# Designed miniproteins, single chains, part 77

Each design is a single chain, and the fold is of that chain. pLDDT is the mean over its residues in the fold that is shown.

## One batch from the design tools (miniprotein)

Design m2842
Fold by ESMFold2-Fast:
Parts: structure tokens; C-alpha cells; sequence
Structure m2842 (fold): chain A 66 residues (1-66)
């Protein structure tokens, strides 16, 4: 991961947290991070990696509901 990619991920995470108003929990941070990485992978044209991050997010949500 490049410094520029990390900066973009941090910016996306910050925007998500600012709009949600949710507590800053480790789980919420992990979900925001996975979303940001999926967005960057999609932007790079790495759709397989983007899908993998989205699948991981869905798995974490299912674990919460189980």
C-alpha cells in the first residue's frame, strides 16, 4: 500500500465516521476500513480484491447477527 493510497483510505474512513455519528468502536472502524479499501481497489480496476473486501464486510455483519 502506497502513502497516497493510505491517505485516501484515511480520508474515506473520516468521511464515513463523520456522517454516521456512531461510537468509534473497533468493529465500526474495521468496517469503515474495509469499505475504504474496497473503494480504492475498485478505483485501481482490481475488482476481484474489491469484491473480497465487500464479502469480508458481509461476513462480519453476519457474525454480529449470529
Amino acid sequence: MTEEEEKEIEAIEERVRARSGLPDTPQDRELARLYAEAVLAHKRGDFATAQAYLDRMRALERERLA
Scores: mean pLDDT 71

Design m2843
Fold by ESMFold2-Fast:
Structure m2843 (fold): chain A 76 residues (1-76)
Amino acid sequence: MEELKKLEETLKEDIKKLEEALKNDESLSEEAKKALIEGISEALRRLVDWLSLPEEERKRARERAEELRRRREALA
């Protein structure tokens, strides 16, 4: 699965750019910057875990998400 490695590399580049943007944002405290970076790292870990699932599991997750979306729209 070469696509998974390419996606990880792309995400690392995007995270690096985001970290540099956060470092240049003087309006944020150092604690806020740290919390955001930690949050992004956790989100990335969860995304990689999800992408590591077999294709069948990813397909089921997409179908479940679509079903939940339709149910939310039907309730509105």
Scores: mean pLDDT 69

Design m2844
Fold by ESMFold2-Fast:
Structure m2844 (fold): chain A 60 residues (1-60)
Amino acid sequence: SIQEAYKLIKEAIVLETEGKYEEAVKKLEKALEILKKDPKTDQSAIDGIEEKIEELKKKI
């Protein structure tokens, strides 16, 4: 559900602040899968999460 996607995004933010980049990426990738399945999701939100995943991957 969309609520599950937002929960995963919040968990990823916490993990990022703790320096747990690999775990944060996994949470964001799961959120992205949920959001991409919902046609009402704004493309800018999808793009933002994809950019964040790539940024965090550089720190792993």
Scores: mean pLDDT 83

Design m2845
Fold by ESMFold2-Fast:
Structure m2845 (fold): chain A 63 residues (1-63)
Amino acid sequence: MREEGERLLEQLEAAIEEERRRLEERTAELSKIDPKRAEELREQRERELEEARESFRRGLELE
């Protein structure tokens, strides 16, 4: 299908959600020691994922 971009974007969103869930599990251990560090890590990853999504989205609409 020529709307592969739409599917790719949907997959990206799903991947972000999964990544977030996995991140929560990984930061669970860190959170036991220092929850602030765990949250900072989570926020940073979230920002990276959002940037990746925006960059990907822009790439799809580029020409």
Scores: mean pLDDT 72

Design m2846
Fold by ESMFold2-Fast:
Structure m2846 (fold): chain A 87 residues (1-87)
Amino acid sequence: SDEELLKKAKELLEKAIELAEKAVELAKNGGDEEEARKLLLEAEEDLGLALIIIAVLKREGVEVPEELEELEEKALKLIKEAKKLLG
C-alpha cells in the first residue's frame, strides 16, 4: 500500500540520518575511520532505497508529505558532510 511505502521511506530516511550522524561524529573526533566508512555506506544504501520509493510514489501521483522531503534534505546534507570529512 502507499501508506506502507511512505512509512518504509520514512524509516529508511531516519535510519540514514542516524547512521550518517554517527559517521560524522567518528570522522570529526578522530575515531575509527573504518567504522565511519561502514556507517556512511549503510547510510547511502538506506537513503538510496528511500529515494527509489519516493520517486515511484511521486511518479504514481501519490502526495509525499513535506516531512519526508525535510528528512531527505537532512540525510543528503549529513552524508555530504561525512564524505567531505572522510576524503
Scores: mean pLDDT 89

Design m2847
Fold by ESMFold2-Fast:
Structure m2847 (fold): chain A 62 residues (1-62)
Amino acid sequence: SDMEELIKLAEIVSKFENVEGAASALAEQARRLGFDELAERFESAKNDREKLNKLIEELKKE
């Protein structure tokens, strides 16, 4: 459920926000859900659209 919530947020923010905003929102939500390692990965993608998209695709794959 927590991962599904993060995936839904990823789908939304990927469509409606810029890369920095989307990565920041996903990092905060991941941290709130206890996924600190994933949050760090999202923060590292704030200036990298390709990296952010790959992270989102990996989440959606499961």
Scores: mean pLDDT 78

Design m2848
Fold by ESMFold2-Fast:
Structure m2848 (fold): chain A 106 residues (1-106)
Amino acid sequence: MSELAVAVLRDREGRTVGAVFQYRGELARIKAAEVEDGLRAGGVPVVGIYETLEEMAERVKELAEKYGIKITDIRIENGELVVRTEHDDELGGRLASVATGVERFE
């Protein structure tokens, strides 16, 4: 099955400052590119699309440090990246989680 996960980072004011994607499979790759285009069009910086959750986790940590976001928890559970910050809930999941916040483009 094609899988797409996303981690969204927010600053101290709750504004989205970046998104990091992980995909596996050709259909998930295509969908990740469409979602990335939509987020960029909406002014949300996208810092990368990765095939592994481990690489995605490293990039999430780097982005959080760059923007002064404090991560309270970051782990990989059941094939999903879970991220908690001082100002946000647990993050991670599939295209459905991204789709609830992003308009469909085709």
Scores: mean pLDDT 55

Design m2849
Fold by ESMFold2-Fast:
Structure m2849 (fold): chain A 64 residues (1-64)
Amino acid sequence: MASPQELLDGEIKELVDKLMEAHRAGDEEKVREYLKKIRQLLLDSGVPQEQIDTIIRLLERQLA
């Protein structure tokens, strides 16, 4: 079904792609900005805080 979750997945993918591009460019400020945007998008979408923290931790691990 065309759910709000499918639309959210598309927006998250776009932000993650931009995050990875900023990381490859060595732009620490943009990396921080995109991580903030991902957290805010998930929070605004009603994702539980514990799940948001897990998602961000996995993203940070990919950046290490």
Scores: mean pLDDT 76

Design m2850
Fold by ESMFold2-Fast:
Structure m2850 (fold): chain A 87 residues (1-87)
Amino acid sequence: MKTEEERKRFDAEVWLALALIYSAVGLLHAERLNDEEGVRRIREADDRLIPQMEASVAAGDAETAKALADQLIAEVDRIHEEMEKRK
């Protein structure tokens, strides 16, 4: 079995992976709508939050990884809502 340290890192990795999948889906949707502003804003959120989540994974801090993942998902949701209102 994984060590306690490996388990904590794995839990943090799960949150990072979920955030990455969600932002990727958001980017594909923005690109489909030809929303250049939405694409730029999602990329900006990724550039800001993903390195912080990677640091939390390295630290084995699943709580911080979850909080950052929740933040990225919420930002992508807001960008998506604004894209729909701009169509």
Scores: mean pLDDT 82

Design m2851
Fold by ESMFold2-Fast:
Structure m2851 (fold): chain A 54 residues (1-54)
Amino acid sequence: GHSSLHKEKEIARLKKELEKYKKKAEENKDKDVVKFTAYSILKTSAELDLDLLK
């Protein structure tokens, strides 16, 4: 589609967000269950957005 370049940039951005939230979830896995859950939700939201752009 006409948005191929925009999709590529959005995919790259979402992948960076996924990595950040994944690391944050891992950091809090054994320390703070509430933060672990919150970052896991954010990670899932980024995954869904990424899938919608494909």
Scores: mean pLDDT 79

Design m2852
Fold by ESMFold2-Fast:
Structure m2852 (fold): chain A 58 residues (1-58)
Amino acid sequence: SKEEEVMEELIKKYGLGSKEELLENKKKAEEALKAGKLPEPEQLEGYQIVNVAKVLAE
């Protein structure tokens, strides 16, 4: 999908880990925020990158 292609470009551009790690970190960040906790930097980065990919994939 276009969203997946954008996500792959962001991973390449920012030197991120695997796509699976990115999605797992996004999930953990969402759960931390839901619980009223501050996500770890890695988790927050995954959350931000996935959401940016969705916006760019319009």
Scores: mean pLDDT 77

Design m2853
Fold by ESMFold2-Fast:
Structure m2853 (fold): chain A 75 residues (1-75)
Amino acid sequence: EKEEKIEKEVEAKKKELLKRIETEVPKMLEERLKTYPDPEELRKEIEELVKMAKEKIEEGAEELKKKKLEELKKE
């Protein structure tokens, strides 16, 4: 019950962060393309950053879940 609540909370935060990346990245790319001298290089860098950010979000979610579950078990 409490463990399931923690899992739902962590998953909700993960989905929110992923959704924010998907909405903010196109805006950032469009803004930077106006001033960046090599648009193809910028696009590649943004794609790699998004990939790394998504991986970090997934890792962070697992770490957060583990810490919260460990705190819960001390009850």
Scores: mean pLDDT 75

Design m2854
Fold by ESMFold2-Fast:
Structure m2854 (fold): chain A 64 residues (1-64)
Amino acid sequence: SDRSKAIKAALELMKDKEAAQEAVRLTNQGKYEEVARLIEEKTGIKLNEEQAKYAGLVLSILLG
């Protein structure tokens, strides 16, 4: 499912704590295209804007 792909991408990005924190900052600013780009660069997982928004939410929960 689209959500499963977003969760997998978020968990993979958590291997790079600085990138995960940057993804949360971009998500809080509504920059979902930039979140998708960062995730693809770091994990190789390509997300659309909606999936990137969900991944950013998951990362925010994981990082507190």
Scores: mean pLDDT 88

Design m2855
Fold by ESMFold2-Fast:
Structure m2855 (fold): chain A 95 residues (1-95)
Amino acid sequence: MAREKAEEARRAGEEAARSGSAGLGAEAGGAAAEAADAGAAEGPEAAKEAARGGRAAARGAAEAAKASSGAAAAGAAIAGVGAEVAGGLAAGEEA
């Protein structure tokens, strides 16, 4: 579940980066947020998987933002960072 959503977020981020589309960047952000929610519900390991996917989505959104001036791409990057932070907190402060 969380792993599948993390992989979907990563793929969405890669697609956004390749196309330079602000809309696809926003979609990557949405997928990252969904992965974070699933990770939080399933436990620390699922949260780590979600954080990994969210980080990849954020990178893809950042690349899309370089190709476009869309606020949606920036929103996707923020959502990806949020997923990473949520995953890190769920996994514990020392890891």
Scores: mean pLDDT 66

Design m2856
Fold by ESMFold2-Fast:
Structure m2856 (fold): chain A 77 residues (1-77)
Amino acid sequence: MTWKLTDPEDQALYDRLVEEVSRELQRWLAEHPDASFDELKQRLLEIIRRAAERLGVPDELREKFIKDFQAAIDAAR
Protein backbone atom coordinates (compact mmCIF):
# COMPACT_ATOMS: atom_id res chain seq x y z
CA MET A 1 0.00 0.00 0.00
CA THR A 2 1.16 3.56 -0.74
CA TRP A 3 1.23 5.73 2.39
CA LYS A 4 0.88 9.51 2.12
CA LEU A 5 0.06 12.12 4.79
CA THR A 6 -2.96 13.69 3.06
CA ASP A 7 -5.42 13.76 5.97
CA PRO A 8 -5.14 16.68 8.46
CA GLU A 9 -5.74 14.22 11.32
CA ASP A 10 -2.88 11.95 10.16
CA GLN A 11 -0.60 14.98 9.74
CA ALA A 12 -1.52 16.20 13.25
CA LEU A 13 -0.83 12.74 14.72
CA TYR A 14 2.53 12.57 12.90
CA ASP A 15 3.50 16.04 14.17
CA ARG A 16 2.51 15.10 17.74
CA LEU A 17 4.46 11.85 17.45
CA VAL A 18 7.55 13.80 16.28
CA GLU A 19 7.21 16.24 19.21
CA GLU A 20 6.58 13.48 21.78
CA VAL A 21 9.43 11.24 20.55
CA SER A 22 11.86 14.18 20.36
CA ARG A 23 10.92 15.33 23.90
CA GLU A 24 11.25 11.84 25.42
CA LEU A 25 14.50 11.14 23.53
CA GLN A 26 16.03 14.45 24.70
CA ARG A 27 15.10 13.60 28.32
CA TRP A 28 16.60 10.11 28.03
CA LEU A 29 19.81 11.41 26.41
CA ALA A 30 20.19 14.04 29.18
CA GLU A 31 20.06 11.20 31.75
CA HIS A 32 22.31 8.89 29.65
CA PRO A 33 24.97 11.10 27.99
CA ASP A 34 27.32 8.10 27.51
CA ALA A 35 24.70 5.91 25.81
CA SER A 36 25.95 3.69 22.97
CA PHE A 37 24.48 3.87 19.48
CA ASP A 38 22.83 0.47 20.02
CA GLU A 39 21.25 1.62 23.31
CA LEU A 40 20.06 4.79 21.54
CA LYS A 41 18.41 2.77 18.73
CA GLN A 42 16.70 0.38 21.20
CA ARG A 43 15.44 3.26 23.37
CA LEU A 44 14.25 5.20 20.32
CA LEU A 45 12.14 2.25 19.13
CA GLU A 46 10.64 1.87 22.64
CA ILE A 47 9.87 5.61 22.80
CA ILE A 48 8.23 5.51 19.34
CA ARG A 49 6.13 2.46 20.28
CA ARG A 50 4.98 3.96 23.59
CA ALA A 51 4.20 7.38 22.12
CA ALA A 52 2.31 5.82 19.18
CA GLU A 53 0.23 3.72 21.59
CA ARG A 54 -0.54 6.73 23.80
CA LEU A 55 -1.53 8.93 20.83
CA GLY A 56 -3.49 6.18 19.05
CA VAL A 57 -1.30 6.32 15.93
CA PRO A 58 -2.28 3.81 13.18
CA ASP A 59 0.28 1.10 12.35
CA GLU A 60 0.90 2.48 8.83
CA LEU A 61 1.67 5.94 10.20
CA ARG A 62 3.90 4.43 12.92
CA GLU A 63 5.84 2.40 10.31
CA LYS A 64 6.33 5.52 8.17
CA PHE A 65 7.60 7.44 11.22
CA ILE A 66 10.06 4.64 12.13
CA LYS A 67 11.33 4.54 8.53
CA ASP A 68 11.72 8.34 8.37
CA PHE A 69 13.48 8.43 11.76
CA GLN A 70 15.87 5.58 10.88
CA ALA A 71 16.77 7.44 7.65
CA ALA A 72 17.40 10.63 9.68
CA ILE A 73 19.66 8.76 12.14
CA ASP A 74 21.62 7.16 9.29
CA ALA A 75 22.07 10.60 7.66
CA ALA A 76 23.35 12.05 10.98
CA ARG A 77 26.25 9.56 11.28
Scores: mean pLDDT 73

Design m2857
Fold by ESMFold2-Fast:
Structure m2857 (fold): chain A 65 residues (1-65)
Amino acid sequence: EEELKKKMEELIARGRQALAARDYDAFRQAMRELEKVIVESKDPELQKKGVAALRELAAAYRALR
């Protein structure tokens, strides 16, 4: 659905902004919501994009520690 795609893009942007601000609570919340959107999605391509973004954001978070 177009709504889930927009929500996923918003959550990815929120996660990146939270990492830049070093707001790790906001980052963790964005990651949890992104996982939910991935599970709710019926589009395999959208799921792939979400999983890739989740992995990239998690790797960036670990690199900051």
Scores: mean pLDDT 81

Design m2858
Fold by ESMFold2-Fast:
Structure m2858 (fold): chain A 64 residues (1-64)
Amino acid sequence: GKIVARTDHGVTAALVAAAELRKEFPEAEVEVEGGEITITSDDEEVLERAAKLLERGGYEVERV
């Protein structure tokens, strides 16, 4: 599965969030492009937890 998260807080904020996601979910693939973070994992529980973390951080999260 895949989740895409967006923020208007800029590239630095997205990079910091991505670093925290990689630390919390080392099994997931985390990519950053500008203010957009893409998380890919075969574990739906990992995606659920990542989505909640991002939503708590003020990101808009979409499931793809």
Scores: mean pLDDT 80

Design m2859
Fold by ESMFold2-Fast:
Structure m2859 (fold): chain A 112 residues (1-112)
Amino acid sequence: DPEAIERARAALEEAKKNNDFYRYQGAVLALILFRARAGEVNAEEIKEILEKAGFDVKSVELERTPDGRVVIKFEHDVFSGVSGKTVRVESTYVIAPDGEVEIDSKREGQKE
């Protein structure tokens, strides 16, 4: 999806500017990869793809609903340029069939 790729680039630029780079990039990449795979993607494949994109992914959960939604929940470690520390983030993404994404992100805590 060329529009999803362009949204990913714009989001990447904004996240770098706001030092919220990694949280947003994960969501946008997941969206693109799901669309590119036409529903052939599973949780393990998503983890591998995100890891190849440079994310420290700890877990991925995937549910595909009969009405064509995809629910992804994953945990990943994010290095914060502001604090100089690594933190674990839980993110839940609900992807509608048209590619609209609802995002809920929760910071689990700070790692040393």
Scores: mean pLDDT 63

Design m2860
Fold by ESMFold2-Fast:
Structure m2860 (fold): chain A 104 residues (1-104)
Amino acid sequence: SHMDKELYRRAAELLREAVRDPARAEEHLRKAAEYLGKVSKGFAKAAEGVLEAHRLDEEAGRRGAEALAAAAETAADGGKGVEVTGHVMATLGAWEEARVRARR
């Protein structure tokens, strides 16, 4: 629906802000997860994964936010090829990198 596309756009903007301002990334990521939760449980879980990655490693969080922002932008434009599984895999990759770095 048109409203779903607007929620994806707002979430993408917040994810881009998280990339530009790492010090306030947690606030932006939480708000992005709220908007995504209104349209997709998969996108909401991916956003939570990015937030967790950010808490462990700034670079992993940034990479996850960038990937999720691109996915949300594609969904906002009515893209059919962007799968929730793809978003989750990107954020899980960022999470795993952060976890490995935290153990060193």
Scores: mean pLDDT 73

Design m2861
Fold by ESMFold2-Fast:
Structure m2861 (fold): chain A 110 residues (1-110)
Amino acid sequence: MLSAEEYLMLGREYLLKGEYDKALEYFEKALEIDPDNPAVWLGLGEVYLKQGKYEKAIEYYKKALEIDPDSPEVLYGLGLAYKKQGKEELAEEYFKKALELAPNSKRIKE
């Protein structure tokens, strides 16, 4: 059988191809091997976001955030899901937090 990392990579490849059922299958296999990997929960959230299942996307993104609270990708995903639900103020808060955690290592001197 493949490793958790190989299943995670396959899940991401099928997600990019729009093959959501296969993406879910591979992410679930990765999760069975390594349930503490926030990247798997992020991937599941992204699949549900692409399917328009925003409540499920938020649920899985929050699981990723419980493991890694400082993931800019998860925070952006939460912002997108909340924006799709019409919760624009909450979406903006998550986008701002994501930007604060992903600043350039060199700040521009003005």
Scores: mean pLDDT 82

Design m2862
Fold by ESMFold2-Fast:
Structure m2862 (fold): chain A 65 residues (1-65)
Amino acid sequence: MSKEQQEEIKKRLMEELGFSERQAESFVKAANEYGLSYEQVMEIIDLGKEKGLDALEREAVRRML
């Protein structure tokens, strides 16, 4: 995932889902470490925006494991 894609993800997490800068950084780091694509991360953010943070957390864990 590119630096520009990582910054876009951080911005969306902070602005749309209320993540702190540290929480957004940790999420991006975990997503990269577990091999999630930019597209997969954007789908997880869209799910969180539509169905809330609990749905986002479950989907992120499911895709990272």
Scores: mean pLDDT 82

Design m2863
Fold by ESMFold2-Fast:
Structure m2863 (fold): chain A 60 residues (1-60)
Amino acid sequence: MYEEFIKDAYELAKKHFSDEVAKELERRLRELAERGASLSQLASVATGFMIRAIGDQIDA
């Protein structure tokens, strides 16, 4: 479920961060989708993950 959204999130993270960051985001979104999370929950988690990734890059 939500395969297209998960792929779009992966591509966005890969473009702006790294393949490793993108794979971690994909993994988390797939786990949530399999547990029955809604698309809005996946979008919220993806947004929070990417904001945190930006913060980690600034603090590193």
Scores: mean pLDDT 78

Design m2864
Fold by ESMFold2-Fast:
Structure m2864 (fold): chain A 62 residues (1-62)
Amino acid sequence: MKEELELEVEISLLKMELAVAKLEEEPDEERLREALERAEELAEKYGSEEAREVAEELRELL
């Protein structure tokens, strides 16, 4: 599959997980840490500003 499509799917999933975490009274810290690592990898590997922004918001929740 093309890397561009996979990147868009991964970013969408991370954004959904971030949105759910913001609605939770007690977010799952382990899940947020795993999501942060994935967002940071996508930002570094692909230079994605969207992944970088998601990573920054995930850090704010931790």
Scores: mean pLDDT 77

Design m2865
Fold by ESMFold2-Fast:
Structure m2865 (fold): chain A 59 residues (1-59)
Amino acid sequence: SDEEALERAIELGRRGEELGRQLAKNPSEELRKQAEEVRKELRDLEETEGERVLRALER
């Protein structure tokens, strides 16, 4: 559903924020890789389901 797409976007954003904080404290290659993965997933979601996310925001 459109709401599911929005919820996924919110969860990925929250995960990215948490990884950013961890990187600021103790930078590591594993954390950088995870942060890049989350950013890529968010971008892919926006490109493939951007309209669904926008529709959910209308509600």
Scores: mean pLDDT 77

Design m2866
Fold by ESMFold2-Fast:
Formats: sequence, structure tokens, C-alpha cells
Structure m2866 (fold): chain A 62 residues (1-62)
Amino acid sequence: MKEELIKKAEELMDRGNEALQQGRYDEAAKLFRESADYYEKAGDHIKAVAARLLAVGAEVEK
């Protein structure tokens, strides 16, 4: 169900953002990439791209 996939993606985004704030860049990047995968499965390509960009940003902060 698309709603379930979006909910999971949003949860992963929130957790990734929290990891970023705590300096856990590897964890944040992983969570953002997982979120992007769930957004893609849900058909939300714009949010999937946004999540991938956040993952790249977290990798650079490393």
C-alpha cells in the first residue's frame, strides 16, 4: 500500500535528520537512502530525489 510506504519513508527521514544533528553522518546517509528507496516504491519520485540529495550531503559531512 502506498500510504504504508510513504509512512515508512517519512519515519526514516525523521531518524536520518536526528542522526545528522547528532553527527552520525554514516547512519544519517544510510537512513536517507532507505527513505529514498521507500519513496520510489511509493511512486513519489520528487521526494525520492530529495532524500538521495540529503544522503549525499551526509556523506560529504563525513
Scores: mean pLDDT 83

Design m2868
Fold by ESMFold2-Fast:
Structure m2868 (fold): chain A 69 residues (1-69)
Amino acid sequence: MVVREVLPGDPEEVYRGVVELALRAGMPEDVARRLGEAAARAVEQNGAEAVEVVADTDTGRVETRVLLP
């Protein structure tokens, strides 16, 4: 199953949302946390308006894309 969500450009909210979706996709906890940290840092450094997250729960694949204003 593929889950697509757009998370507001708040670093803490992006971290929580990315980690939650990655864990639901079956990603290991340490990898999920690193992905969430990277996404939150990208928002913080670039002033992103939102982050798009696509998680495939059948393959465990998670992709993040920073959306600039």
Scores: mean pLDDT 79

Design m2869
Fold by ESMFold2-Fast:
Structure m2869 (fold): chain A 94 residues (1-94)
Amino acid sequence: MLDEIADNMLNPDQTPAMKEARGTLRAAVEEAARRLGVSPRELVRILSDGRTPAEERARAREALAEALRENTVSPADRALADALAAGAARDRAA
């Protein structure tokens, strides 16, 4: 799921449903970026750049998961938040 989310953010061929989800995700990214003290662009870079240290990526995923839980009500957004939190736990364990 996390690899699919990262792939979808980098992939230009998006469905209309993915574009709508991207709109709500953008608001959560802006909130998470404010909490981390970085720009939204920098937060997206941290999440998508494989060269980002695992701990920094884990912090970014946790902040985004919290923002999604607070600002979204759809089951899909909650599933995304849970996947992000699980990814952060794996990065810290590595």
Scores: mean pLDDT 67

Design m2870
Fold by ESMFold2-Fast:
Structure m2870 (fold): chain A 60 residues (1-60)
Amino acid sequence: GSREEAERLLEEGRRALAAGDYATAARHAQEANRIAKELGDEELGEEADRLLVEAITRLP
């Protein structure tokens, strides 16, 4: 994946989180985090991890 792809996934994940779709938010955050690690982008990875934690905390 690309940085642009990860940014779109984070944007979509944040929208899903705001809509209460925690499963979709978690899925998008996980994929963005995978891309961030592939790119060695620590800041992007931290953003993805924060979104993932927020989403997972709200899952049943």
Scores: mean pLDDT 84

Design m2871
Fold by ESMFold2-Fast:
Structure m2871 (fold): chain A 54 residues (1-54)
Amino acid sequence: ELVELREEPSDSAKVLGVEPLSDLYSLGSVEVDGKTWWKVRTKDGRTGYVLVEK
């Protein structure tokens, strides 16, 4: 599954890239405006947020 990596936990935030979910390391989660965002790190060392539903 490909997900959009964003600079901030917002659907209006800048998209840093499109990454395979399997390549992302979960650092935790935050809830913003009723949505759960995962803070993740990419295999190349970038950090950002992805929207993942349960």
Scores: mean pLDDT 77

Design m2872
Fold by ESMFold2-Fast:
Structure m2872 (fold): chain A 56 residues (1-56)
Amino acid sequence: SMEDEEIRKRFLENALKALEEMKKRVEQDTSLTPEEKARRLAQIDKEIEVLKKELE
């Protein structure tokens, strides 16, 4: 149903927004080493890609 599709889309959009906020925090975190920052960003980017594919 359209309502089920809308709820699913809203859930995925909220999850995507949370990951993008997490990405911003990692990028701004001066306590992380460049290597740790790169690893965390790579993991977040993979999750963002999965969610974006679900939204298409």
Scores: mean pLDDT 84

Design m2874
Fold by ESMFold2-Fast:
Order: structure tokens, then sequence, then C-alpha cells
Structure m2874 (fold): chain A 100 residues (1-100)
């Protein structure tokens, strides 16, 4: 399952997000690209789930001082959310818009 691979990559991404090094930022960006490539080939439900997981990682990265990388992850997550066309995605998009 591609979703199992995405969850593994997300866990690795969360571990990188906890580190305060420049090398961790580069690793996070590489992992995000791999997650996006996988998610784009998956069902709407799986894209929606991948977007949710990436938003969680963006929050963790921001908390640990990776503000620029957190922004990049957040944009990637939002792009997957919009492209998912999942019924729940519209409500999530409206929630995020209200927070902006």
Amino acid sequence: SHMEEIRRLVEELKEAAKKGTEESDQKMIELVKRIIDLAEKMSPEERYEAARLLFEVAQEAEKNGHSLTAGIIGIAAATLLVSSKHPEAQAEIERLRAEA
C-alpha cells in the first residue's frame, strides 16, 4: 500500500522536524517531495489522509524553529488537500481560510 509507505516517510519526517540542524531541513524537503509524488498517484481519500499528516508535520516543524520548512510543508499539504476533491476537503479548506 502506498499509504503504508507515506506513513513511514511521515514518521521519518517527524523525527527530522525534532532536530535543529540545517541537514534536517534538507532531509525534510526531500521527504516531502517523495510523499507528494506518492500521494498524487493515490485515491482522493489517500491524498486527503496524506495532506492531514503533512499538516501535523508542519506544526511540529514550526514548533521546533523550522519556520521556512514548515511553510513549505504546509503549502504541499494544502495543495494535496485541494487536489484530493474529497467531500471533507471542502470543510477543511474553509476552516483553514477562516484561520488565515
Scores: mean pLDDT 78

Design m2875
Fold by ESMFold2-Fast:
Structure m2875 (fold): chain A 66 residues (1-66)
Amino acid sequence: DVEAASRAAAEATKLDGIGPQLAARIANLVLEGASPEEIKEFLLSDPRVTPEQAEKAAEIAAEARA
């Protein structure tokens, strides 16, 4: 869903420490149909992503799909 991905990217850019590259990654995962839990797991595989950032990204993805 392009609309959900666009919304997720826009919200992700408001998060402290979320740059354009990470926001694009979140948007791509939403486009691929990844669940909020899958998005959190994928982001936590990057050692530069904090647990707090991953949790917020999962929340954004869930809201974008609602």
Scores: mean pLDDT 72

Design m2876
Fold by ESMFold2-Fast:
Structure m2876 (fold): chain A 55 residues (1-55)
Amino acid sequence: GDEEIIKKAEELQKELLRRYLETGEPLPNRRELAEMVAEELGVPKEKVLKALESI
């Protein structure tokens, strides 16, 4: 559900932020993040974007 999507996005964002702080690697934009979440959960990117917008 939407809660699962938000939780996954938050987890991935924390992991990516950690990498950025360690390596200086650029952070993904909202679209990239939504795509990563969609890929991991097997849901459409549009649903992920909608869930993130609901925050």
Scores: mean pLDDT 78

Design m2877
Fold by ESMFold2-Fast:
Structure m2877 (fold): chain A 63 residues (1-63)
Amino acid sequence: MAEELRAARARGEADYHRKSQEIIRQLMAEGVDPATANIQVLLTKAELDGDEEAIARLRASAA
């Protein structure tokens, strides 16, 4: 997940958006709850950005 998102971000914003949506759909297809799938992708993005406040907030939301 993190490596795929990082690589997509390096290719451009459109690829980053597309890869994010693909990962969410893949997680949901594997039986992950939609809210959890979205939080996992957002948390990975926050970790790639080094956004400590977003990481803390998203982890609190995930419980």
Scores: mean pLDDT 77

Design m2878
Fold by ESMFold2-Fast:
Order: sequence, then structure tokens, then C-alpha cells
Structure m2878 (fold): chain A 61 residues (1-61)
Amino acid sequence: AEKELEEAKKEFLEAIGETIDALGDMIEAERRGDEEAVAEARKKAEEALKKAKEAAKKIDE
């Protein structure tokens, strides 16, 4: 259904945005030498990327 495809696209775009934001946070934390913040930002980026992959599968099917 078209609504399911639109929802999947929205989820994908939101997950991509979260991934970009998390990567930005990771870079800033690395510049500060904050290892703990780098680890947290990396974990958020991995979780957001996983969501993006799941949403992309729904769009491709």
C-alpha cells in the first residue's frame, strides 16, 4: 500500500538524519578527546544505521 511505502520512506529519512547527527557528535567528541562521548555517539550511529537498513528493506520489497 502507498501509505506503508510513505511510512517506510519517512522512517528511512529520520534514521539517516539520526545517523548524520550521531556522526557529527562523534567527530566533536573526538576533537575534545572525550572517549566516553565518542563511544556513546558511535553506539547511537550504529543503532540509527540499523534502523535505516531495516526501513530500506521495507522500501525495496
Scores: mean pLDDT 81

Design m2879
Fold by ESMFold2-Fast:
Structure m2879 (fold): chain A 73 residues (1-73)
Amino acid sequence: SEEELEQEIVDALVAMTLGLLVASGKISREEADKIYELAKKLTPEQRLAFAKALLKSEGPITVEKAEEIAKKI
């Protein structure tokens, strides 16, 4: 279905975003796993905005900072 495909694409984008942040040393794998679980609680539109906000964030990203970003979208 179209809705199912949209959710899969957005989930993949979030996973790729977190993978890039781990590869760049901006976030640990443990923090990334927790943030991925946080993203699952968001709508597809919110997940896309969340991924963009994480990529634009300066400095290290903690779960607490990610939760604050999620609250603003």
Scores: mean pLDDT 83

